# Designed miniproteins, single chains, part 62

Each design is a single chain, and the fold is of that chain. pLDDT is the mean over its residues in the fold that is shown.

## One batch from the design tools (miniprotein)

Design m2137
Fold by ESMFold2-Fast:
Structure m2137 (fold): chain A 82 residues (1-82)
Amino acid sequence: SDEELRRQLLELVERADALVERALATDDPAELRAIIAELEELVRRLEELRRKSKSPELQELADRVIEAIRGAIRQLEARLAA
């Protein structure tokens, strides 16, 4: 149901926030790579959730969250390239 998908979306947002906080606290390149990989997995799960949803509101929310996570990934990849 869309209600179940909304709960799943909120759980994925909480997981993404925790990963970003961990990334801000570490200078270890191996840990940063692991965090990026987990954020990329969350993006894939959000894309699947968006496809399953019948709610335009939920689809739009998922799109915004995906964009925010992709932004975080780009920032972390820039840190690894420095």
Scores: mean pLDDT 89

Design m2138
Fold by ESMFold2-Fast:
Structure m2138 (fold): chain A 82 residues (1-82)
Amino acid sequence: MSDAEKEKIVETKLKEELEKQLKDPQPAREAGEIIRIVGDIIETNGSDEELKKKLEEKLALMEAVDREQGVVLEDIPVIPPK
């Protein structure tokens, strides 16, 4: 009972932190969607045109975000504040 309560508190805190990171950094969410779409394309042997379009859109978004991150990272000298 006490162990279950402690586990639940830790899990809730981890989920809240993960959700905050997923809400703020859009790139992480886009990467996850790209992986899912790639999996779907592999399963359909690329026969689904909608999945191909979605993959191209997500790849373009990822590239745009990566370029933005690259420029911004130059202005951020201390990323791990530990």
Scores: mean pLDDT 56

Design m2139
Fold by ESMFold2-Fast:
Structure m2139 (fold): chain A 73 residues (1-73)
Amino acid sequence: VTMEEAQAGLNRALANLASAYRDDGNQAQAEKEVQKYNEKAAAAQSVEELNAIALDASVQDGLINIKKAVDSL
């Protein structure tokens, strides 16, 4: 896996996370979270670091979706 591929994966994870916050009506939080992860990515020096950041963002997206599913019961 290249740094470019890892960055693309991270960008996709961040887009999904931002969408989850926006669907919850919180556009300001979407922007804040994306900025926070982009700052972490700027400090990353390896594919492994970028993949770890992308995984963290994906876990957060998953937790938001689980909460929405439970709230819809």
Scores: mean pLDDT 78

Design m2140
Fold by ESMFold2-Fast:
Structure m2140 (fold): chain A 76 residues (1-76)
Amino acid sequence: MEITEEEIEEIFNAVQATRPGAWKNKEELREALEKVKEVLGEEEFKKLIDEILNSRHDLHKLQALLDKFEAVLKEA
């Protein structure tokens, strides 16, 4: 699955709303997304991204999903 530039911007904005400064720019986020995709595989990665994008209006759920994302990235 190709993540669009628009989806990357939406994820970056959601991250900045919940965790200011977690990634310095969209390029760092893109690298993190590619790393997480390698660890989870394409289908699980797509599910995680879809949940983040659908949950950006729910602060608590969004924080939990971003914690999962960062945990996968750190364990990679």
Scores: mean pLDDT 73

Design m2141
Fold by ESMFold2-Fast:
Structure m2141 (fold): chain A 76 residues (1-76)
Amino acid sequence: SEVERLREEVERLARLAAEAVRAKDYAKAIEYLKRATEAAKRLLSLTLPPEEAARAIAELEARTEALIAKLRELAA
């Protein structure tokens, strides 16, 4: 199942991002966070009606941008 595969991928990438943050490898953390976000966007598009998916994806993108900005500040 594509949905199950995407859930596992999001969970794996989120764990890798957290590990990278603990290692202070913020560039790698940003990379994993971006990949997790792309998988999560696909998961939302497969599990929600189109209008709800579009709203959820926009909210996810905004939260991801905010987190990336914070990680970039920590890297500076």
Scores: mean pLDDT 89

Design m2142
Fold by ESMFold2-Fast:
Structure m2142 (fold): chain A 67 residues (1-67)
Amino acid sequence: MDELKKTLQEAVDRGLLSPQGAQQALQDPKKSAEQTEKTLKLAREIGAPEDNIKGLQDLADKLKKAS
């Protein structure tokens, strides 16, 4: 729980996730992982910065482990 909370706070601080999205991810990490993977796919398709892509991938992986 605490590790997931820190990961979500870092994602919010980096602008990868809204505070509302972080709250939802704490309630339903599996659904949040699916949404993050969709965002990651779109980010790759539009050529988003590599740092943003890496951050989204890390977030998705941690959400899947918390599910």
Scores: mean pLDDT 78

Design m2143
Fold by ESMFold2-Fast:
Structure m2143 (fold): chain A 64 residues (1-64)
Amino acid sequence: SAVVERIRKYEAEKLKKKLIEIGGLSEEEAQEVADVLVETGDPEAAKALAKKLGVSDEALKKIF
């Protein structure tokens, strides 16, 4: 539904900002993680990519 897509995109945008500000990722890396959340709807898949890109376990707890 259009409402679910809008909510998913909003949550992905918030996630991207946190990944840059707290996670220390570049805008390009944070966009890749946010895209995984939009495509899969799975926060654990997005979190796994963020960890692979070098986000610390402490930062992951604050972001996710």
Scores: mean pLDDT 80

Design m2144
Fold by ESMFold2-Fast:
Structure m2144 (fold): chain A 100 residues (1-100)
Amino acid sequence: SAAELQALVDELESELGKLNEAIRNNDLDAVLAQMERILALLERAVALLPDDAVLRASLATVRAALQRMKDDPSQAREQAQELKAAVLRALFRLDALIRR
């Protein structure tokens, strides 16, 4: 599963880069699309590591941020930053697990 975790890290970093670009461009549709892709990657990470509290917390934060953006698009910038912070915490956790 180390190879599976590394693939998730690589995909998550790629999608985070695309999210940063969408945020810079103020493209709400692109931000929502990238957040949904990031959510799917975190769901895969939690499925591989269901007892990891950091990954579960990051998933919960991403789900909440995405829902708040859908409910109130005016919060998109703030919710995208909250999601980015949660994704970075998940990336640091996955890196720690890969490095053993």
Scores: mean pLDDT 85

Design m2145
Fold by ESMFold2-Fast:
Structure m2145 (fold): chain A 112 residues (1-112)
Amino acid sequence: MYVERNGELLPVEVERNKVEETPDKKVITNSARVEGLEAEIKVTITKDGKIKVEFRYRHPRARRTEASFEAEVDVSTPEGKKKFEELEKAIIQNANDLFDGVEAELLREARR
């Protein structure tokens, strides 16, 4: 994929829903890179009932921006397990929706 800036085609690298899974943990990464601009959203789901969302944005001529959110659910009960599964699905969907907007903004910035 490419984005045009002042008549030049810049290569864009996009990785969507890269899944890395171990017996205890699942990590889902969405990232985009172009000309030193980088955005990443990482969701870490631990089978003991923890979900962590990490956001990173980097501009070569500006500040780096980072944010994170963590949630924990008691999965020792059937009700807690169901709630955790619903929360995992909702967070993954919301992270994908957020990444679509972040990618669009990254591509706009790359064209400037």
Scores: mean pLDDT 81

Design m2146
Fold by ESMFold2-Fast:
Formats: C-alpha cells, structure tokens, sequence
Structure m2146 (fold): chain A 90 residues (1-90)
C-alpha cells in the first residue's frame, strides 16, 4: 500500500514536471506568475498538513502513509492547475 502510494507520487511528480516545462514554453510571464502563485498556495497547504501529521502521536509507518497521501493530493491538484494554465496559454 505504501509502495503503491510512493510509485503514484513519483509518476505524478514526473507528469507535473513535464507539464511545467510545457507551460514555460507557451505561457506569457503574467500567466506563469499567476500559475506559480497558485502552486505556492498548494505547497503551503501541503507543508502545513505534513507538519500536523508529524506532530501527531502515530507510528512512523502511519505518518509516512498519511504524508504520501497528502503529497499525492497536492500533486493531483497542481497537475489540474498546470493543464488549465496550458489551455489558457493557447
């Protein structure tokens, strides 16, 4: 289960990097700034949730699973925003 979440996170990370590269090639500086501000909000919320999980009285395995779930959710949201930004740039 944890291994599946880790692999999913790695796949989503690669997809996000691919989309971000594409966006940098087609987007105006203004659209890129807007995108980076939206991604910054997702990153902040993700990091806050991760710190909350780390502060909980849970096993290391339970913390790792919850952290991976939060990271996967953040990447899925970031990918949606990246796809929308690419469509807006066209």
Amino acid sequence: EIEKLRKKAEELQREFERLYKELKEVASPELLKKFEEEIGKIEKEMLEKIEEIKAQDLSEEEKEKKILEVYVEALEEAIKIAKKAIEEAK
Scores: mean pLDDT 86

Design m2147
Fold by ESMFold2-Fast:
Structure m2147 (fold): chain A 83 residues (1-83)
Amino acid sequence: MELEEELARLEEEATRARDEGRYDEAARLLEEARPLALELLERLTENASPEERERLLAELERRIAGEIAMLRAAAAGEPVVVP
């Protein structure tokens, strides 16, 4: 599965960058992975209602955006406020 393979590769590279303290690079890799992850979820939810699919896609997008924001804050040395 070409989409899943590319997503896995980007996630592996992002994990490596994060583990090496390269948070900005990890954030950029997750930005590249975002459209692929959303496309994969859309394919996996083909049997779901359009309403449920939209909800799941929005939730995934929000989670990825949050992770990218946290990584960027870490790269900038800014304090991250967790609720």
Scores: mean pLDDT 79

Design m2148
Fold by ESMFold2-Fast:
Structure m2148 (fold): chain A 87 residues (1-87)
Amino acid sequence: SELEKLKENAIEHLKKAGVEEEEIEKIEELLDELINTTDKEVASEKAREIAEIINKIKEEKDTPEIHQAAIDVGKIFELVRKELGKR
C-alpha cells in the first residue's frame, strides 16, 4: 500500500516533468519488480537500474518534479531494503 502510493507519486511526478513515456514505462516496470521481489540480490539489481535511469533523466532535465520523483523512489528503496532485511 505505502510502496504502491510512492510508486504512483513518483510516476506522476515524472509525467508532470515531461519525461518520455518509454522511460517512465521502464521505471514503472522496474519499480513493480522491486516492490514484488523477495530476493535481496534482485532488489539491489533493480534499485541500481532505476537509480541509473533517474540519474540520466536528471542530467538531461533537472526540475522540481524530477527531484520529487527521485525522493519518492529513494523512499521505496529504503522500505524494500528494510523489509528484506527483517529476514
Scores: mean pLDDT 84

Design m2149
Fold by ESMFold2-Fast:
Structure m2149 (fold): chain A 100 residues (1-100)
Amino acid sequence: SALSAVLQEFSDEYSEKVEEELAKAKTEEEKKELAKKYLAELFERILANPEAKADALALLDRNIENAVNPEYAETLRAVKEYLEAGDVEKAAEVLVKAAE
């Protein structure tokens, strides 16, 4: 799928840099800020590709439908709404916060 191709390209470009920055992170808060940063960059790449965007939104819809936890379903709906609005930073923030 187009989404799988974008995810693979992002992994190939960023995995070493992410590992290096995570190794330097000394607190859970620093790790969360790194997660938000890289998720936002990933979301920008997904939104830049219309086919990958369609795949990602379809995946979110499927995960919302199959969510057992209503609070998790609400989190995914918020992520979807922010991605549809192009607000990648808020989408990343909501997702990282839900992971605690």
Scores: mean pLDDT 85

Design m2150
Fold by ESMFold2-Fast:
Structure m2150 (fold): chain A 94 residues (1-94)
Amino acid sequence: EEEEALKAMRFLYEAGAKKGNPQAYANLGVLYFEEGRFEEAVKWYKKALEIAEKNNYPPEFIADIYRNLADAYRKLGKVDEAEELEKKAEQLRS
């Protein structure tokens, strides 16, 4: 049951990503992050960010992606990159 639910969520997120939904890309990033696959999480967060910025998504949504991407970079030991992303998130809230 749990395995089927996770498989269904991954399928839905991948389908949304194919349709250019940045929420689906961000959700894939979270899923990979929770699995400890931080490089894959970075990949999906970057795709979410690209689409969200190109389509003028709300600043808070974009800021959330920057914060998630920063968390993934910290897990990879890329502290300087993480700090820059957090500053970008703060600018969107200011």
Scores: mean pLDDT 80

Design m2151
Fold by ESMFold2-Fast:
Structure m2151 (fold): chain A 96 residues (1-96)
Amino acid sequence: DKVEAAAQKLGEIQEKAVSMLEAGKPVDEIIKEVERQVKEMVDAGLITPEQGELLLKRVKEAIEKYKDDIEKFKQELTRIFTYVLMLVMLEEEKEK
């Protein structure tokens, strides 16, 4: 299931970003890792290019705003990834 694959990959990206922030990795390094993972999702057809751009923009904003507050960062990432997953689900429902 494409939705299930997208959900799994988004969860992996979220866990990786949070882990890197907790390890004190530079913001630029975290952003580059997320960009790589999102590009892989777009290339695999799991999300659209527009959804990927939205995801990256929101994650960059979250890292800049909450880099010193891991709990708020986790909450914001959960909101972002849930929203993107809802967009994926809505697109799949249109083809049923």
Scores: mean pLDDT 82

Design m2152
Fold by ESMFold2-Fast:
Structure m2152 (fold): chain A 62 residues (1-62)
Amino acid sequence: MLHFDKTTFTQLANQLSGLQLTPGTADKLFEMAKAPEEAGKETISFDGFLKAVDLLRQLQNA
């Protein structure tokens, strides 16, 4: 799908990072990945997902 809900996002983020994100950390990353126009929505765009993946790569490399 072109938009990802929080459950799908969390599963993919955990798979890509190899981490078990806490619900709070996953929620924070999901919100940070949203465009301003998507604030309050329960899904993120594909661009938002790529942004979140980039943030996770930076975290993994640290």
Scores: mean pLDDT 70

Design m2153
Fold by ESMFold2-Fast:
Structure m2153 (fold): chain A 71 residues (1-71)
Amino acid sequence: MELLKELEEKVEEIERLASQLEPSKEKEELLKRAEESVKVLRDGNASGEERREAREELEEVIKELKELLKK
């Protein structure tokens, strides 16, 4: 339950940041990376290592989206 709530909160932050950005190639690539990571975290068959890497990727996407907003 807690991990799902954390995932939902990260997805909401990504959506909020994305809504503030104009369409761009970098935005599309970051959103694709986020979608792939979310799929791993929602996959009941994913290993603990795969889930850890997916969580780190979502945090990196959030960081990169925030950097795009500073441009």
Scores: mean pLDDT 79

Design m2154
Fold by ESMFold2-Fast:
Structure m2154 (fold): chain A 88 residues (1-88)
Amino acid sequence: MEEEEEARKRAEEVLREAPQRVAPKAQAEGWSIYDAIMEALKVVEDFVRELEKRAEELGSQGLLDIAKELQKIVDEVRAYYEAKAAAM
């Protein structure tokens, strides 16, 4: 239960911070908005993999459910920006 609450807080933090962490580097390296978003999604996916590994260690279905929910968000955001990039 405490692990699930901590995982939810970390998930919210990662979702908020990933764009902010990538934005300065994207500006410095001249990345497109598409490239910046794809890089931010990798940060979230790395956290999903961390949660999946922790869930296996603890046998926690709750942590797996949180990881799956984050992966769905990543997949939806990726599909949206890939469609936008193709239209540009």
Scores: mean pLDDT 78

Design m2155
Fold by ESMFold2-Fast:
Structure m2155 (fold): chain A 85 residues (1-85)
Amino acid sequence: SAAAEAAALAVLRAAATEDSVTVPAEQARGVGDALRRLLAEHEAQLSSLARTLLGTLARELGDWSRPVRVDAALSAAARELLALL
């Protein structure tokens, strides 16, 4: 949905700039699904590290509904995907 895509973009922007990311429980599955679609769509243009880190982000936020601490590597991965959008 457009709302899930907008929420996934907000998550990527937060991961690029903030030290932690979370989503409301009601958005979690939609965000996880939207992030996985973006990863699949841009798989060839992303580094293997970015794919792994963003895949983990999608799982932790979408499937496990847990806050994610953002380190420099995850921040760089989020910026890498955002540059393709």
Scores: mean pLDDT 84

Design m2156
Fold by ESMFold2-Fast:
Structure m2156 (fold): chain A 114 residues (1-114)
Amino acid sequence: MEEAREAGEEARRAGERGDAEAAREGAEKAAEKGKEAAEKGGKGGAEAASELATGAGRAAERGEAEAARALAEGAKEAAKATLESPKSSGSGAAAAGVSAMGAEASAMIAERRA
C-alpha cells in the first residue's frame, strides 16, 4: 500500500521542479499502484490521489502547466479507482473525490495562465 503513496510523492516532487515528463511517468505509476491498492480495499488509492492533487496545485502555482495537467490526470485515475472499488473505505473514497476535483481545477488554472 505504501508503494502507491511513494509513487505519488515522487510524481509530486517532479511536478514541483517543473519536470513534466517525470511528473507524467510518476503520475501514471502512482495511478496504477493506487488502482491495485483500491482493489485490495486499502487507502493507497486515496493517498496517491491526494499526493498527485497536491503536486498539481503546486505545479499550477509555479506556472508549470504540463506538469500540473499530468499530475491532475493521475489524481483523477487514482480517485476513480478508489471511488469505484466496493472495498474502499468511506472516508478514503470521499477524500479521493475531493482530491480529483482540486487537481482538475489546478490544471485548468495552470492552462489559463500559460
Scores: mean pLDDT 74

Design m2157
Fold by ESMFold2-Fast:
Structure m2157 (fold): chain A 94 residues (1-94)
Amino acid sequence: SDRLETLRRLVEEARTADDEEKLRILDKMEMMAVHELLTMQEQKAPPEEIRRVAEEILELLEEFARTAEGEVKERALEGIRKLREFMERLIEEV
């Protein structure tokens, strides 16, 4: 997926970013994740495919969290929790 390649690039950008830029990268990653999963649901992708893509995105967010400390890391971990809850709601509707 072009989106997964973009998300991987954003994680690499985060490694050398300051906290302000890390938060901007995190917001972009979260928006892209939600958009990708909603697009898959609209296209009637199977629940197992939505879960697989969501887990790949969650792994990238976990990698982002490892580049961060303090408030940025806490925000990333909150984002991971919210995305997992969002994914579970999406697959319950399919």
Scores: mean pLDDT 86

Design m2158
Fold by ESMFold2-Fast:
Structure m2158 (fold): chain A 108 residues (1-108)
Amino acid sequence: DLRRTLLRAAEALREIAELTGSERLRAAADLLVEAGRSGDPELAKQAVMVAMGALLEAARRSSPEAARIAEDGEKRLRELQRQGASAVELARLLEETARRVAEELRRA
């Protein structure tokens, strides 16, 4: 489940990287794939946090609507992290947020 969730998040980030030209998002997607291969949940949590930061930056540079979606996702991610959420829970939130950002950017 974790590996598949990280792969789906990486796919969404790669789509946004293509739409925005963000090399940082492309690198973050690669990091998520490597974290999934490692099987290490702590590495997965770190990769998700890095990817959310890259997503937030790209969204803010793209549109106000995309920025709002990414900011809401980042706030929820910080709260889950404070509550000790599992790597798979953090990865699912990243996947959901990235997909919503990609949909918004394709609409523009």
Scores: mean pLDDT 89

Design m2159
Fold by ESMFold2-Fast:
Structure m2159 (fold): chain A 67 residues (1-67)
Amino acid sequence: SGMERAELLEKKGVLHVVLHGREPTFEEVVKMAVEAGLSRKEAEEIVKKAKSPSEALRLAGEYLLSQ
């Protein structure tokens, strides 16, 4: 479900910060979104609209919840 995929994406983002001590890059957000079930094209279009990688993760999660 979209809820389960959004939850997976949120956990991936949190885990990245814990493991690396930094925010993910836009490309790392694209990879996480694809792993959570988005196509690469969908992930890239969402990321283009974001002002930061953290906002990109939030927008991708919202998109997954709406599916």
Scores: mean pLDDT 84

Design m2160
Fold by ESMFold2-Fast:
Structure m2160 (fold): chain A 78 residues (1-78)
Amino acid sequence: ASALEAEVARFAARFGLDEETVALLRELLANPQDREALEALARSLGLHLTDRQRASLLALKDPVTQLLALAVALEEQR
């Protein structure tokens, strides 16, 4: 719990996320295999995920690892 909250705060600061986007991120991390939550977050971030990236993210069950994979996807988009 504490480690995840620290990583969420770091991610939000790093990518300049607003409170609404952070709420969507928390919803995905609470339900890491929720495709609809991932799609909502991707739209809010303007993130264009490939089918491979989407499948890989939804296969991750650990929230910290999923958060790190999202960071990689955002950096690759730039």
Scores: mean pLDDT 78

Design m2161
Fold by ESMFold2-Fast:
Structure m2161 (fold): chain A 115 residues (1-115)
Amino acid sequence: MELRQKIQDEVSKEVDKLADKIEADLKKNGFLIRSMDELKKAITEAEKKLKETNDEVEAYIKLAAYYVAIGRVLEEEAKKVGPGEGLELDILAGVAYVVAGVYATLAVRLKLKEL
């Protein structure tokens, strides 16, 4: 039980560190949320590319980090737009965080099994 908590903490820290880098890169490259369809397409394409990683634990950590970074960008953009569009972006951010949590959990479970 204590080992599981330690691995959860390690995975969480690695996800946050990677998410910080991905978020900074998205902001520098002018990741512009112009439409919901464009955003959904970008997320889907990134997910497919990250799933091609040969190390499953690394792939799940990277997927979790990517979804956390996207969620953070969506929350920041939601604050800049009107109430209706802002709510839609906040909902997408919430979905991104839930998906990130699933991948982080899968990484923890797989890492525990590989010990």
Scores: mean pLDDT 75

Design m2162
Fold by ESMFold2-Fast:
Structure m2162 (fold): chain A 63 residues (1-63)
Amino acid sequence: MVGDYYRMTEDTLAAGKSVVRLKKGTLVRVLREHPDGTVEAEVVGTGEVVLLPASKLEPAPAP
């Protein structure tokens, strides 16, 4: 999971340094896994780091 790419399965509000709305299909790269099922991920294209539920992600190929 860490270092791998995932896509959002649905529109989601994500938290990090700020609150970010991520649309379904947004590509992210997982940087860290948390034991509660939350991940820290970098949004591909913007470079924003956000916290979001791992359950909202599906595996995707690297861009």
Scores: mean pLDDT 76

Design m2163
Fold by ESMFold2-Fast:
Structure m2163 (fold): chain A 100 residues (1-100)
Amino acid sequence: PEMPEADEETERALRPAVEEAEAFGEELGREVEREALKEVSPEEAEKMGKAAATAAARTYLLARIGAPLSLIDEAIERAKLSERQREAARRGAEAGRARA
């Protein structure tokens, strides 16, 4: 809306879900990075972890507000990611959907 306080009510209502989404995403991202380190370089593992964390947090939030989850699939497809990073992002999206 045109007035900041009108947006703040929505932000306050969503704040617990945003905080939970970020914490969940970070935890999943760390798990994905640890597992990836067995097969890929540390740099690639870190990128895979970040891709999974971002996808998980965003999917969880979108699912909680009833938004189309295809928006995440489209974002993953349009992102300039390696095949392994895209798979990590898809794993994150699935985890976020299951969490919601």
Scores: mean pLDDT 75

Design m2164
Fold by ESMFold2-Fast:
Structure m2164 (fold): chain A 80 residues (1-80)
Amino acid sequence: MKELSEEQKKKLLEAGVIAAASAKLSGNDPKTSAKVAIKAMAEKLGVELSEEQIEELVEEALKKVEEDPEKAIKEAQRAS
């Protein structure tokens, strides 16, 4: 398996960030929502992710939401 392209990684991470931010706005669990969204995007892109890759992307998404929640919320609103 070749490493994820930058475009694929960005789409996966963006899906996680949007889901985590939306979950915070709705009172749902951001971690669970990010994980579900990342898995769904991976299937849509036709890429196979290891459990470790999924966990890494979830952690990055949560970190982005914590570092800049206003930008994360704005991205979630733009995509929905």
Scores: mean pLDDT 77

Design m2165
Fold by ESMFold2-Fast:
Structure m2165 (fold): chain A 82 residues (1-82)
Amino acid sequence: DKLLDIINELIAMIVERIDNVKTEEEREEFKKWLKTVLKMSDEEIEKLLNGEALDDEETEKFKKKLIELAEKLLKEGKEVPK
């Protein structure tokens, strides 16, 4: 399933960036991407970057945004950001 593969690749990329962001500049660029591309709120982004647990509803909203982005990437023939 191409859509599921893209979703898993997006999740892996997000997890890797959370673990590996080291400078304030990298952190701000990643926050900007989450806000502009995934349309996340500032509150959701801060929870994600601080490793705070998302509740079930916040997790469902996050998954929905990832699915929407994955569908857009699949339709446009674009790759997940590396």
Scores: mean pLDDT 75

Design m2166
Fold by ESMFold2-Fast:
Structure m2166 (fold): chain A 91 residues (1-91)
Amino acid sequence: LSVAVGAANADSQTVTATVSHPAQYARFELHLNGQGVSRVLDEAGSVATATFTLPKSQTLTKVDAYGINHLPDGPDVREKVGTLNVTVSSV
């Protein structure tokens, strides 16, 4: 799991998170600041990337990444595949 900070806009900061994984995960989701599901990564495979916008009034302190497998006759299985402690605030 890695996080890159992009250019700040007038009211927000762009942040990109990238997850590398083995092919056994069907999709990923991110949890921002320890909250519930905040972002679902749209692409699965060997590398998944998601870009999100952080308001200037909010500080990002933690990103957790979860890998998700679908079961044909049961609920999705979610496993934590990465945690990154960061401090990202817009200037």
Scores: mean pLDDT 65

Design m2167
Fold by ESMFold2-Fast:
Structure m2167 (fold): chain A 78 residues (1-78)
Amino acid sequence: SMEEQQLAELVRQMMQDGLATLQAQLAAGNVDAAAAQFMRAYDELTRQVRALLEGEALRIVEEGTAQAKALIDAVKAS
C-alpha cells in the first residue's frame, strides 16, 4: 500500500542516517560505546514496534541491523 511504502521510505532514511552515524563513530575510535548504543536502539525499536513494522519496512530494519553488526564485527576484527 501507499502507507506501507511511505513507512518503508521513512524507515530506510532513518536506518541510513543511523548507519552513517555508526560508521563515523567507529572511525573516530568510539567502537564499544557506538556499537552498544546502535544495537540497543534498533533491537528496542524492532521489539517495541514489531506489530507496526510490516513487509518492506520491517525488512529494511532487519537488513540495516545485520549490516551494522557486520560493520562492528569487521572493526573489532581489525
Scores: mean pLDDT 74

Design m2168
Fold by ESMFold2-Fast:
Order: C-alpha cells, then sequence, then structure tokens
Structure m2168 (fold): chain A 86 residues (1-86)
C-alpha cells in the first residue's frame, strides 16, 4: 500500500515541466485529503504529508531542470522511509 502511494507520487514528480502546475495542484488536493489518503495507503497522516512535501520539492526541481537535486531528494527520502519502517 505505501509502495502504491509512493509510485503515484513518483509519477507526478516525474512529469515534464510543462505539467508542473497540474502535478502541484494534485499534491495540494492530496494535502487537503491527507487523512483519507493516509487511510487508503495504510500510512500515518504525518508520513503522507512528508511524502507530499517531498514530491512537491521534486516536481519543482524537475521544472527548474535540476534533475540531480530531484534524484538526491528521492534517494534521501527512500533511505529515511526504509530506516523508519525497520
Amino acid sequence: MQAQVDALLAEQAALVPERREEALRELEEGEANLEELAAEAGMSPEEVRRRLELAREVVEAIAAGDLEKARALLEEYAREVEARAA
């Protein structure tokens, strides 16, 4: 379940810069429905909020053409999630 939400957020973050506004709008809607999204994903609301925040930063980095920053953010978050899941 967490992996499915993570995949969805990654898809949004991987959108081309031309679709940045759509991706950010979807992330804002996710934040507005954070409790429901967390329940569907089997995660805490705090964890979902953190993932949405990361996805937002990644989308902005991609839109700015800073793919190295986007990858670094995703890699750092993945390590954090795995460490906390243990």
Scores: mean pLDDT 67

Design m2169
Fold by ESMFold2-Fast:
Structure m2169 (fold): chain A 70 residues (1-70)
Amino acid sequence: SARVEAETRRAEEAARAMAAAMRKAGYSPDQMLEAGRIGAGIMRAEGYHEEAAEAFLRTMTELAREWAAE
């Protein structure tokens, strides 16, 4: 649905903003990966759609992996 798509897009945008902020603040890729897991868990607990929670975790994981490979 359009609502799930919009929520998923916002989750991806939030993940990118959080990853960038964490990197600037000196957190490690492992800490970014942990934040992705915690954030997805909070989203599920707060009643977000599973697609949005998964998109948040996936985006954080991809960015953490990309940074670790630098």
Scores: mean pLDDT 90

Design m2170
Fold by ESMFold2-Fast:
Structure m2170 (fold): chain A 68 residues (1-68)
Amino acid sequence: MSPKEVWLSLSLEEQRALLENALRAQAAAAGLDPSSIPALSDQQVAAFVQLLLTEPEEALQRFLDRGR
């Protein structure tokens, strides 16, 4: 499946978990405290997924990889 198909097949809770994990991993890699990343609201998850769907496949795959 393409990265876009994977993202669209996920529930809102699964999308939130992947996004939060990816953001925390990115913060840690940047030398920031991962615990500083707040929990995402339903609206924030939906908005972020909509934005991701406009990105190239590499960006979507990057978030999937970091969220696992």
Scores: mean pLDDT 75

